# Designs tried in a protein design run: designed miniproteins, single chains, continued (3). Part 20

Each design is a single chain, and the fold is of that chain. pLDDT is the mean over its residues in the fold that is shown.

## One batch from the design tools (miniprotein)

Design m8711
Fold by ESMFold2-Fast:
Structure m8711 (fold): chain A 91 residues (1-91)
Amino acid sequence: MTIADIARDLVLGLHELGVKPEDIIKAAEEVMKEVEEGKLKMGGSGGTTDDYEFALRVFRVMVRALQAAGHSKEEILELLEAIKREAEKLE
């Protein structure tokens, strides 16, 4: 299974749950910034369970799991960029 396959499956799963492509892109960009800065946040800003907040939490959990599994920062950023690219295909 390739990074592109994982990104596609995740994006399609979120889209099937009703998450809009633009919310997936925004969440991926925010988590990408957090990974680049080495400051991965936990949870969210907490006010509403909207689609953006849901995608944001999913991506943060995914990044933590990948870090725990020994994946590099570069590999994690490649996956987040692939998620953004796959979501752009659905717009």
Scores: mean pLDDT 78

Design m8712
Fold by ESMFold2-Fast:
Structure m8712 (fold): chain A 112 residues (1-112)
Amino acid sequence: IKPMSPSLKEALRRALEAVGLEAEDFIEALILAGGAVGRAVLTREPAAVEAARILAEEFERLGLTNEFARIARLAAAGRADALTPEQRRAVEDALLAMENMEKRREADKKLE
């Protein structure tokens, strides 16, 4: 397993910019990026597909072969049919996690 490159944080920021999202910390960025990849797989929304492409390109550049990198490549290619049942569950869970985070952000804005 290769250690994470500093450029991975930059790729996460660029992917989030493509879908119009902001993250305050690295964990939030990972959750939102995972959700964007899941949205690209399940809905094929253009902004989410672009986020998946940005991530897939960076993962290829870094030589990453982990499950998230594979899912991002399949999302970018429109290959939801090639997902395993476990990978499909992971993208559904990632999208739900992102939606829960966005709902929390919206609730915080209502307290203003």
Scores: mean pLDDT 75

Design m8713
Fold by ESMFold2-Fast:
Structure m8713 (fold): chain A 58 residues (1-58)
Amino acid sequence: SAAAKEAAAEKLKAEALEAIERGDFERAQRLAVRMVSEYDAVDLAEEVGRRIREAKAK
C-alpha cells in the first residue's frame, strides 16, 4: 500500500540520519539510493543528501 511504502521510506530516512550522526556517510548515501529505487521517495533522499553535505562541512 502507499501508506506502507511511505512508512518504509521514512524508516530508511531515520536510519540514514543515524548513520550521518555516526559519520557513516557511505551507509547514509546507500540508504538514500534505496529510498528512490524502492519507494520513489526523491524528496526524502534529497533531504538526506543535504544533511550529508551539512555534516561534512563541519
Scores: mean pLDDT 84

Design m8714
Fold by ESMFold2-Fast:
Structure m8714 (fold): chain A 65 residues (1-65)
Amino acid sequence: MAEEILEEGKRKAEELLKEGVSLEETKAIVVPEVLRRAARAGLDAATAMEIAKEVAEYAEKLYEE
C-alpha cells in the first residue's frame, strides 16, 4: 500500500515535470494527493509525511536533470 502510493506519486511528479509544469507547482499538486491517498488507506501521519517527503525529493532530483 505505502509503496504503491509512493510509486504513483513519483510517476505523477515525473509526468508533470515532463509536461513543463514548474517544480513548485508539481509539488503543490502531488504532495496533497499523496497525503490524501495515504489518509484514505489508513496510514498514520508520520508514514504519510515520509512518503510525501520522498515524492518531493524525487521531483527535486528529476527537475535538476
Scores: mean pLDDT 82

Design m8715
Fold by ESMFold2-Fast:
Structure m8715 (fold): chain A 51 residues (1-51)
Amino acid sequence: DDELKKLLEEILGVSPVSVDDDFFDLGGNGIKLNELVKKVKERFGKTFPIK
């Protein structure tokens, strides 16, 4: 999903990002996780699974 990929790149500040990449391995933290979940719900109406 291109929109999800772009959202991950924006929040994590890294590019390129795959939807198969682990959020925390890419440098995610609790604040970025909360922002990601909020934006995903806002744009897709879905919960993003984080490992």
Scores: mean pLDDT 66

Design m8716
Fold by ESMFold2-Fast:
Structure m8716 (fold): chain A 75 residues (1-75)
Amino acid sequence: DEVKKLVEEAKERAKTLPEEVAEVLIAMADGVLLAVEQGDYEKAAELAKEAARYAESHGDEESAELFRKLAEAVE
């Protein structure tokens, strides 16, 4: 599943960041997966977009790109 792969990649990338940033991004990635499992694709897309913005605000373009791809994958 492309969604599960992107969630896993986003979580692995987040682990390389400062702990406070990593904690938020990992929680958001888990939230996206949970929303998808519950069939709430709108919430999943919103969370992924918010995570991308959060990653950008902390200077991590790679995480932002992964979360943008995740938002597209759940649409």
Scores: mean pLDDT 85

Design m8717
Fold by ESMFold2-Fast:
Structure m8717 (fold): chain A 88 residues (1-88)
Amino acid sequence: TDAIGVLVSELGEEALNGDSETLAGQLAKLAQMVGVLDPERAEAMREQFREWHKKIVSSEDPEAERKKFMEEVRAEVLALAKEQRAAA
C-alpha cells in the first residue's frame, strides 16, 4: 500500500467534509512525507499550502477553492511519485 496515495485519498475526503484546521493538518503531513523524497519541493508545497489555506478560509466559496487545490495536490503527488520511480 502506497502511504502517500492513502494520504491523498484521505485528504480528498477531508477537503469535502472536514474543517479548514483538519485540512491544514493533513496537508502538513503530506508535505512532511514529500520532504523525505525531495526537501526543496516539499518546502515549496508547504508555502503553497499556507497560501491556499489562507485563501480557503477567507474565500466566499471555500468548497470550490478546496476542490481546485486538491486537484492540484493530487497531480503534484502523482508527478513526484512517477519521477522517483524513473530515478530509481
Scores: mean pLDDT 62

Design m8718
Fold by ESMFold2-Fast:
Structure m8718 (fold): chain A 87 residues (1-87)
Amino acid sequence: MSEAERLLLLGEASLALGLMALTLGDYELAVKNFREALRYYEASGLDASEEKARALEALAEALRALGREEEAREAEERARELRRRAA
């Protein structure tokens, strides 16, 4: 396994943990895990646009639940840009 592949897998694990936290209503933990997922995807250097868009969409949901509206909007805008480029 290359370092890039390892970072991509760590991103996927962080995304999965964030989604679990989100479903359990632990929004602060969800935000932390989604941000970790995004860092791993970016550090991998691989094209992870779909994975990044998913993490950003879920991050926006968690941020809105915390009342962090501007941060949620920024995450949604970034996700839309990635979705548009991936489509």
Scores: mean pLDDT 86

Design m8719
Fold by ESMFold2-Fast:
Structure m8719 (fold): chain A 66 residues (1-66)
Amino acid sequence: AEELIEKAKEYIAKGDYEKALELLKEALKIAGEDNPEALYLMSIALEKLGKKEEAEELREKALKLK
């Protein structure tokens, strides 16, 4: 899970938000849907892709888990 999160951060830095989302979804599948770091990074990628409503939902979920 951590390895996938690190790669997702790299793709976010490159501007490849779609690839970052794929890796973060896989990380959540492995670590469980309650990983706050993966959910937070996923919210960033979704916001950059214009999916603002989905991003806000995941951001709220991540904050509740911390």
Scores: mean pLDDT 77

Design m8720
Fold by ESMFold2-Fast:
Structure m8720 (fold): chain A 106 residues (1-106)
Amino acid sequence: RRLEVLNLIREAEIAYNKGDYDTAIEYYEKALELDPDSPLAPEYYANIGRAYFKKGDYEKAIEWYKKALELDPNDASAYDFLAKVYEKMGKTEEAEKWRKKAEELR
């Protein structure tokens, strides 16, 4: 499964770089299904969140970033991305809350 997971991650990255965010999300989700206990799982959740953010699907972006933070609650960068998503939604108070959390972890 390791080689299959690595191939899926490579395909996801290629799709993301081409702006094909739907395909990138699908490959990251397949990688998580094959290896849900991967130490890289928080990174895959965060990358799915980034892809949804790029699509303008802010609610899905928040959902996947929160999943990443459940696995790695000390990822300051993931809190920064949550703040950025809330800012794009016009939710300034929520954005400030998550930005402050990111700063506290630095």
Scores: mean pLDDT 82

Design m8721
Fold by ESMFold2-Fast:
Structure m8721 (fold): chain A 111 residues (1-111)
Amino acid sequence: MEEERRKQEGMGLLTEALRLAVRGDAEGLEEKARRLEELGMEEAAELVRKAAEYARRGDLAAAMAEVVRAKAILAGEEEAEFFDELEAGKNTAPHSGNIRATIAAHLAAKA
């Protein structure tokens, strides 16, 4: 549960970082990178620091792209854990509706 909580927190930080990248807030991006590093997400933190550098140059598209890469890395890891939790959740979770709704939303986002 600790690792899952850290990854959820990291995804929240990355969602905030994306909004900061859109606004060109390099200082806010540096703060989010520091928090990601504190969570042990050094790869994501490095990408968010890169986004801050692009934001300082006024390259907001590049800044957003780096944050999206950080989210993709974390989401790829989270997706693997999500499937593991689905298997474990069959023994501990009384409802699978929310999980299937999440999968359906992911598939809808692809279309």
Scores: mean pLDDT 69

Design m8722
Fold by ESMFold2-Fast:
Structure m8722 (fold): chain A 85 residues (1-85)
Amino acid sequence: SKEAKRALGRAEVAYGTAEGLALIAQSILKLYGEDPKLQALLDKLKKQAKEAEKYLKKAKEAYEKGDAKKAEEYAKKAWEAAGGK
């Protein structure tokens, strides 16, 4: 469905944002040295990205199987896991 496609698109963007921010934080830590607050942010972003990836994988699998409702539900969980509100 169109709604499932939109939810998947939102989940992809949210996951990509969390992963991208984690990569930026990791790069800054490597260049400028240890910062406990930045390390805590990196750890949080990595957990969010991992959880979002898990649900996004399930959403894509459901979508490929023709289960638009499950695809939308898992995509929404991926969006929430990635810090989407």
Scores: mean pLDDT 86

Design m8723
Fold by ESMFold2-Fast:
Structure m8723 (fold): chain A 90 residues (1-90)
Amino acid sequence: MEAYELIEKGQEALEKKDYEKAIEYYEKALALLPEDDPMRAVAYALLGKAYLELKKYEEAIKAAEKALALDPENELAKKILEEAKKKLEE
């Protein structure tokens, strides 16, 4: 699936610390994923991680909340939400 290839490219960009490129790939993946695809929660959680690394804490919170709305058990999204909220209080 094209969307899954974009998620893989996003993860490669995260590994290279190219967070803006990772965001671009995850946004493109989300545009291609069906509304009922469980990978949407994964893509939102990874999008939140990329925003957190860029210190875009409000965007990280929004992405993590979207991931948790789709999958309440998503551990990455829970971690991103907690970390981003703590950073906004600093």
Scores: mean pLDDT 87

Design m8724
Fold by ESMFold2-Fast:
Structure m8724 (fold): chain A 79 residues (1-79)
Amino acid sequence: SMEQDRENLLKAAPEAIKRVDELIEKIKKGEMTPEERRQALIDAIAYYVLAIGASLFDPEVAEELKKRIDELVEAIEKA
């Protein structure tokens, strides 16, 4: 169970970074409605929880994910 949780979190964290980067790019292009920006903020909360979990196994990838989430939140607030 613990080993399976570790593998799942370590796989999910890099995928989350990619998804967060995609959201930042969409915001930068002005392609997001206010509703989509609200959804992106909700998704950011879920990714932050994932980063906390991943920090137990890989603090470096967790910190990178957290940094990208902070960038996403700033982009949403600036839009």
Scores: mean pLDDT 83

Design m8725
Fold by ESMFold2-Fast:
Structure m8725 (fold): chain A 66 residues (1-66)
Amino acid sequence: MYEVIVEGANATGATAAALIGMSSPGAEVTVGPDGTVTVRGELSREQAEAMVRAGERGGGRGRVIR
């Protein structure tokens, strides 16, 4: 189980990260009022890394928590 947090991304990067999270069955995706995207669930390493990259392309920062 992974938790991924993406902070400070623009709308495009935040949306891309959220969509990657939503592609995982049973994953919980939360978008905060500041645009922070938090995803919890059974993510593959590849999906977690893709979310971080999406956030970074949007000028943000991503973190993966085990």
Scores: mean pLDDT 78

Design m8726
Fold by ESMFold2-Fast:
Structure m8726 (fold): chain A 89 residues (1-89)
Amino acid sequence: MDDIIQIGQQYTQLIQQHQSDDQQVVDTLIQFLLDTNPSMQSGADQVQQLYDNGQSALDSMNVATGTAIDMGDYITAQGIHQGGQAYQS
């Protein structure tokens, strides 16, 4: 519970370290979703499907952010958004 902020910080660092490898960015996003909220399995599946269909890692992250918001999980949504900003920096 107190660990969610730490998980979000680790996720942001991993995205920044792997920003040149889109597959690792997507894998890191999926792992973050499942680590923070196991109910996000449908969101994780959607991210993988979008990326496999030729969507960018960033576009896939934006869809996952919307899914988290729709589920009322604003902490996970904030973490995904911060990871997306790190990916672009």
Scores: mean pLDDT 73

Design m8727
Fold by ESMFold2-Fast:
Structure m8727 (fold): chain A 62 residues (1-62)
Amino acid sequence: GSKDLARAVAAVIGYIGAKLQGNEEEARKWLEEAISIYEKLVEKGFKDAEPLLQRLKEELEK
């Protein structure tokens, strides 16, 4: 269902908000949650999320 996608988008918004506030610890937590939800969506067949998932994983490795 669309509920997981809504949660993933909310996590990305949380990540951006934390980055704007300079809270790197909170930003990392939101980023990890977004990655987890998008990985689940891709495994369920939402392949259109793969490019975004790759970018989020690259951001986490910095």
Scores: mean pLDDT 81

Design m8728
Fold by ESMFold2-Fast:
Structure m8728 (fold): chain A 76 residues (1-76)
Amino acid sequence: MLSEEEIKEYKELFELFDLDGDGVIDGLEIELLKEYLKKLGYNADIEGIIKEVDKDGDGKIDFDEFLELMEKIKKS
């Protein structure tokens, strides 16, 4: 499980990718997140993990889904 400090750091990262400030990451913001994670050297199936955490199937990632995404990528 993520610590409170890790949650705070991921909240700051989430806000960096939430370019329109609507509290979700969607469309182009998801593409920017994927490129960022690839540049950090994560070899996980990022698209598959995104699909798993998008439980609502709306094509948007809220902060809770983002935390699950980051935890799954970190463990991969």
Scores: mean pLDDT 74

Design m8729
Fold by ESMFold2-Fast:
Structure m8729 (fold): chain A 65 residues (1-65)
Amino acid sequence: SMMEERLQAVKEVVKLLEQARKYVEAGDFEKAKELIKEAIELMEKYKLSPGIKEALLDVAKKILE
């Protein structure tokens, strides 16, 4: 179902953001940015709700700070 696909997409976005954070901690900002870009593309592809998208984008912003 479309709801199950969106839930799976949210889980994948969270994993990508967790990996991006680890790369920032290791000093690899290039890989972190690539993973964040992939996460954003996944959010757009599955048309996540505005509230979930905003929360995940806020996490992505904080990872790059």
Scores: mean pLDDT 83

Design m8730
Fold by ESMFold2-Fast:
Structure m8730 (fold): chain A 119 residues (1-119)
Amino acid sequence: MVEVTESGGGTVAEGGSLRLTSKVSAPGEDIIAVSWIREAPGGPVVGVASITRSGKKSYAPEVEGRATISWDPAKRTFYLDLRDLRVEDTATYYSLVAVEVDGKVLLVAGPGVQVTVVA
């Protein structure tokens, strides 16, 4: 069974930076990709960044140049570094883990971390 532990978040000033951390435990499963998604208050759920086990990265246009996603496969730990924070970065952030079990890809979401950016 896949367990996801997330940390980071909280209240930060506009123009500041933060790091979100996701640690994944997947006994017997193979982790193929991790994404960070966010849900703004009253807004849609949108993708933020993703990384595959092979190191392929992608970023949403809204955060490109301000975000860095990284992964330590040996520790099964993922990081999302956000800089030059804006009020519109206020959201609940979720890590979404893709694991392969018996030839099927399963998606497991973390519990979410709240980020509040104040002007």
Scores: mean pLDDT 81

Design m8731
Fold by ESMFold2-Fast:
Structure m8731 (fold): chain A 60 residues (1-60)
Amino acid sequence: SVMEEIRELLERIEKEEDIKEINELLEEISELMKQLPREEQLEVMREMRRVMRKLAGLPE
C-alpha cells in the first residue's frame, strides 16, 4: 500500500546520514502523499516531523 511505501521511506531517512539522499527520500514521500486522504497525510506529516527532529538532535 502507499502508506507502507511511505513508512519504508521514513525508516530509510531515519538511518540516512547523506543530506542529499534524505532530501530525495522526502520528495518521494511528498509525491506518494498526494495519493492519500487528508487524515493519512496528517499522520505522515507528524511522523516526518518526528524523524526530522530526531535527525537534527532535537528532543522527541
Scores: mean pLDDT 80

Design m8732
Fold by ESMFold2-Fast:
Structure m8732 (fold): chain A 65 residues (1-65)
Amino acid sequence: MAKELAERLKKEFPGATITVDGDVVTIVLGDAVVFVDTKTGKVTHTETPLAREIAEKAKEILKKL
């Protein structure tokens, strides 16, 4: 799940730095930092418009996996 989410996020946000640590996917793009726990479905992010956009896209992708 985490690897599949990371591969899809790399296509959606090609400029982002995406790392996988166990079940957690971390996305960094500019001032935006988003953490997705693929085991629990929990998404946490910095309080920026871009981070909210990334978080919503990650939730959408995770729901379809």
Scores: mean pLDDT 82

Design m8733
Fold by ESMFold2-Fast:
Structure m8733 (fold): chain A 77 residues (1-77)
Amino acid sequence: SLSPEQLRLLGEVVDTAVEAAEAGLTKEQMIARIEEVLRSHPFVTEEQRRRLLEVARQAKSIVDLVEGFLAILREFE
């Protein structure tokens, strides 16, 4: 199970990705906004942020993004 902080992070990332898609932003612009979200969460280390951003870069859909983030965030427990 995710911690409350990890669940909040995941929710903010999903909201950011959905908003970026609805606004017609590029993949690169979406990733930049996701990076800002990750930097705003003090429990996320620089190494963890790099791994999560790599998932965001490789994700082909919102579902793929969520599944990849869930796998990594569970490792942080």
Scores: mean pLDDT 84

Design m8734
Fold by ESMFold2-Fast:
Structure m8734 (fold): chain A 64 residues (1-64)
Amino acid sequence: AEAELDALLVPDPAGKATQLERLDLISRDVPELAPLIAHAKARIEAEGVVLTDAGYVFLEERAR
């Protein structure tokens, strides 16, 4: 799951703040995704990457 999510993170330092807010909202609404969201947030903070649209689809599929 984490390795699949890692493939959906791409470099975009400009998108960091908006991405973190969006991921916090999803984590609040879908607590089951909290470990995967925490992993993605840690990489966004450390590496200046952002989650692609395909990455958000991946999280939605995992919430089902």
Scores: mean pLDDT 76

Design m8735
Fold by ESMFold2-Fast:
Order: structure tokens, then C-alpha cells, then sequence
Structure m8735 (fold): chain A 56 residues (1-56)
């Protein structure tokens, strides 16, 4: 489904950002990556909750 594909895409993006954070040595760039990670994690949580509600 489109929802499953969006969830999978967000999980992949989150994994990529986490890898970038681990490799990043610039504290300002790291902070921006952490902010992006927080936003994408919230989006994933919202989609997972929406999916769970639809499957209940």
C-alpha cells in the first residue's frame, strides 16, 4: 500500500540521517541533522499510529 511505502521510505531516511550524525564532526551540522531526525521520527510515529488505527 501507499502507506507501507511511505513508512518504509521514512525508516530508510531516518537510518541515513543517523549514519550521517555518527560521521559528522561539525557540531552545528550535527545539531541540524538531529533536528531533521526528530521531525522525521514524529512523521513516522504519526503514520504508524494512523496505520494501526486503520488495522484495528
Amino acid sequence: SAMEERIAALKKEIDEIEAQIKAETDPEKKAKLQEELRQKTRELLELELEKRAAEA
Scores: mean pLDDT 85

Design m8736
Fold by ESMFold2-Fast:
Structure m8736 (fold): chain A 74 residues (1-74)
Amino acid sequence: SSLERALEEIERRAEELENDESLPEEKKRLWKEVLAGMALIVAGVARLLYEKEGDEEARRAAERALELAERLEK
């Protein structure tokens, strides 16, 4: 689904960011906050799809997105 692809892209970007030795730690933190915000947007969209259409995959995407956002905030 498009939601799962969005979450996979956010996770991939977060991993690339963490492994980039050329970036200062402060810039890494700012980018992680941006990625966490993107994950929260995905969670909101997935939540609405589940409530309107009963899409169980959207429910799981919302749960994964919230977990990813929480992980990126730490």
Scores: mean pLDDT 84

Design m8737
Fold by ESMFold2-Fast:
Structure m8737 (fold): chain A 59 residues (1-59)
Amino acid sequence: GPEKHQLILRLIALELRKIGLEYDLSRETDPARIAALQAQIAALDAEIAALRAQIASLE
């Protein structure tokens, strides 16, 4: 339904954002910025896992 479609689009957006952060992390040498990027990636991983669970519950 429309709800599942919205969750899938959000999942794609978060996966693309994560790729961008992983690229930034691969280029970063400042310890404080590395820590911030790792925290953002961890938060995105948690949100991606939650969205995947929500999508699965609609099947």
Scores: mean pLDDT 89

Design m8738
Fold by ESMFold2-Fast:
Structure m8738 (fold): chain A 62 residues (1-62)
Amino acid sequence: SREELEREFLELVREYIAKRDQLTPEQQAEVDRLLDEAYRAFQAGDYEKTREILEKIRELLK
């Protein structure tokens, strides 16, 4: 579970970097905020909340 979440997190960061120039400044700020929240939830061991936030990021990057 933890290793799977780490891999998913890294994959989303990679996708965000690749798409950054296609996002508005507002969208970039929202993704940055959600990435910070996901990292904090992950560090706290809240894997359910981490998954929910990663899903929100995925929807924003579609």
Scores: mean pLDDT 84

Design m8739
Fold by ESMFold2-Fast:
Structure m8739 (fold): chain A 61 residues (1-61)
Amino acid sequence: TLTVPEVEPPGKSDEVADRIIDAAVAEGLLTPEEAAWIRENSSSAKERVDALTDAIHRRAA
């Protein structure tokens, strides 16, 4: 469960995005290589989540 108390948005967003990526890898929705590529090619939590969603959709196609 991703329960986060009230915290400042920047720190919360980065940590939440990282946990979501880790969860996707653990569930087999994403490979560790894809997770690393997303982290290296995105500069914000929003970009990471968008790239993660795109990668999952590409795998499902």
Scores: mean pLDDT 70

Design m8740
Fold by ESMFold2-Fast:
Structure m8740 (fold): chain A 80 residues (1-80)
Amino acid sequence: MEELKKEFEELVERATKLVIEYLEKTYKDKLSKEELEKLKEQAKEYLKKLKEKGLSLSEEELKKLNEILKKQIEELEKAL
């Protein structure tokens, strides 16, 4: 279980960095600086809540969540 929690925390950290970079690259010319910063903060808060909820999951649920996160990270990396 601890290995799955460690993997999950690493995936959330990677996802957070990628999401922030994606938002900046995608919306910097479409949103005001204030709107972009607010969107980045909302994304960070969402991912923080996801991390807290994920760490409370069963081993089976956390394994499934890690698989979903890996796929989402791969898709986001392709967009960058």
Scores: mean pLDDT 79

Design m8741
Fold by ESMFold2-Fast:
Parts: C-alpha cells; structure tokens; sequence
Structure m8741 (fold): chain A 100 residues (1-100)
C-alpha cells in the first residue's frame, strides 16, 4: 500500500540519521540517501505538481537548516532538524496518499 511505502521510507530515513549519528556515514551520504528515499516516495505516490513541490520544499528547508547547524559543528542540532524533517515529509506524504 502507499501507507506501507511511506512507513518504510520513514524507517529508512531514520536509519540513515542513526548511521550518521554513529559515524557510519558522512553528512553528504545522509543527504544523498534521504533524497533517494524521498524520490522513491514521490515515484510511488505520483503526486500532483503542487504536492510534489510541497514535499520537496519541506525537505529543502530542513536540509538547509541541518546543513547550517552541521557547518557550525553542531551535529546534535543537525540530527534533530533532520528527524523533524522526516516527520514533516512523511506526514505530508501520508496526507497526499489519504486524498488519493
């Protein structure tokens, strides 16, 4: 189901955040891997252009905030921002799936 794909995406993105927290992947790998998961969600949901832009805008905003904290050497705040971004992106994807 679309809800299962979104649930799996949430789990995958949180797993990548944990890998970054534990030093198993780089910050660049975290962003790349999260972008890949979000693209897979968009490919599965096939949202409208407006809904696609909304998901991308949410993630871009959190990526910019997370990168700002990372560049300041504040990895804990960067991680917190990405965790909130996962929640907001997957909540938006769930809303879209429920409207289809």
Amino acid sequence: TQQQVISDARSQMNSYIDDFRNGNISFRDLITNMNHVIRQVIDTLQPSTSDTNRINDIFTSYTQQGMNYYLQGNNDNAINIFQQGVTDVTDQATDIANRQ
Scores: mean pLDDT 89

Design m8742
Fold by ESMFold2-Fast:
Structure m8742 (fold): chain A 66 residues (1-66)
Amino acid sequence: MPSEDELTAEVKALAAAALLVAARRAGELEKAEEAEKYLAKGYEALDAGDYKTAAEYFEKAVEVAK
């Protein structure tokens, strides 16, 4: 089973991705582009095993995309 930190990061990533898709569909391309930058940094941290940093970047992506 994934760690609790890993699950937290993955849940936040899914929320950020959903909001990014919604922003793109709404034509809010500037919000989508900024959210995509944070999402990319989050996945970079996730690949490095830094789940706490990944969760922080995914949370920033959510804040920008909403």
Scores: mean pLDDT 81

Design m8743
Fold by ESMFold2-Fast:
Structure m8743 (fold): chain A 77 residues (1-77)
Amino acid sequence: MKVEVPEEVRKRVEELLEKALEAARAGDYEKMKEYIRQIGKLLEEAEKEIGKRNAAVLYTAVALRVIGEAIDAELAR
């Protein structure tokens, strides 16, 4: 299933995701949560273009990716 996301929205989500992943690897969970929240806000605003279901699925996928990175980083310590 291909989710059609405007390129500008995709780029902003990718930039915030990279920052969230960096925070997760560093164990900075407060910054990690802040970037995840910013991604959620961005996707909420994009609901008009991509639909509520697609926005929720993308947000969940991003959150799980970042949480997985944080778990992997902690287990590697």
Scores: mean pLDDT 79

Design m8744
Fold by ESMFold2-Fast:
Structure m8744 (fold): chain A 62 residues (1-62)
Amino acid sequence: SFEEMKKLILERAPELSEEMKKAILESKSILEAMQLAVAGLIYQGKFEKAEELERELKELAE
């Protein structure tokens, strides 16, 4: 469930740094994992993908 959602985040954003991927896997909440993924993409200058990922993850999280 939560672990599967973390894997989904990593699959949606494979370009994230190894450090950020590790932080996401070690996150304590789905919201934290989502925020880390979005921040990681923004850090790489991938603003459009960050927006799309955040929207997609919010639709999956209930």
Scores: mean pLDDT 77

Design m8745
Fold by ESMFold2-Fast:
Structure m8745 (fold): chain A 65 residues (1-65)
Amino acid sequence: MHMVVLAVGLSPEEAEAKARALAERLGADSYEVIVVPDAEAAYRLALELRATTDAEVVLAGARTP
């Protein structure tokens, strides 16, 4: 499967590391990572991606309050 990881409040390096670990654990064939500033932005993007693609969309990172 293809996986899209939405990383909330993480640096690009931390986001890439978490995406790689998640893809390995879930047995994804491919993955990409998108860094977003907060959980609301991640949620909005996840809804849009789920409407436009059949890829597995995963949220990673903590809320940034």
Scores: mean pLDDT 75

Design m8746
Fold by ESMFold2-Fast:
Structure m8746 (fold): chain A 80 residues (1-80)
Amino acid sequence: PKVLEELDEIHRRILEWLLQLHREGKIKDYLTDKGVEKLLELEKLLREGKATPEEILELLAEIAENMTEKGKKALAKYLS
């Protein structure tokens, strides 16, 4: 989505990584149930073209609070 062009590089990479894990059916290993719920909310806003950069950052922050320990370690590797 075009709104991703308005995000800084790090947040865009995190979002793309999470969306890829969800497409691969792996997301539940990396996010808690609440984290998955917030990611689905974010995906819906992106599909509808209603997400602002601020809303994306707020949802990404909530997702970050709801990652599993495995998710936190995997994200650190992805960003290195």
Scores: mean pLDDT 82

Design m8747
Fold by ESMFold2-Fast:
Structure m8747 (fold): chain A 72 residues (1-72)
Amino acid sequence: SADELVEEAMKAYANGDYEKAIELFRKALEEDPSRRAFLLQMIADAYYKLGDKEKAEQYSEEALRVADEIRK
């Protein structure tokens, strides 16, 4: 389930396995698109930890755009 994927992604993130966290967050996004803003921000955070600032910025901007649409 998406909840199980998020739980495992959070464990990977806590252990410093940011590549694995990104894979699992992407799978969670495919299973539950309703959490898109949250999951995109988690992917952005993981890319930031990897030093991929361009990807981190892209995913963070997408997360903010999605969150803004939900509020409007």
Scores: mean pLDDT 84

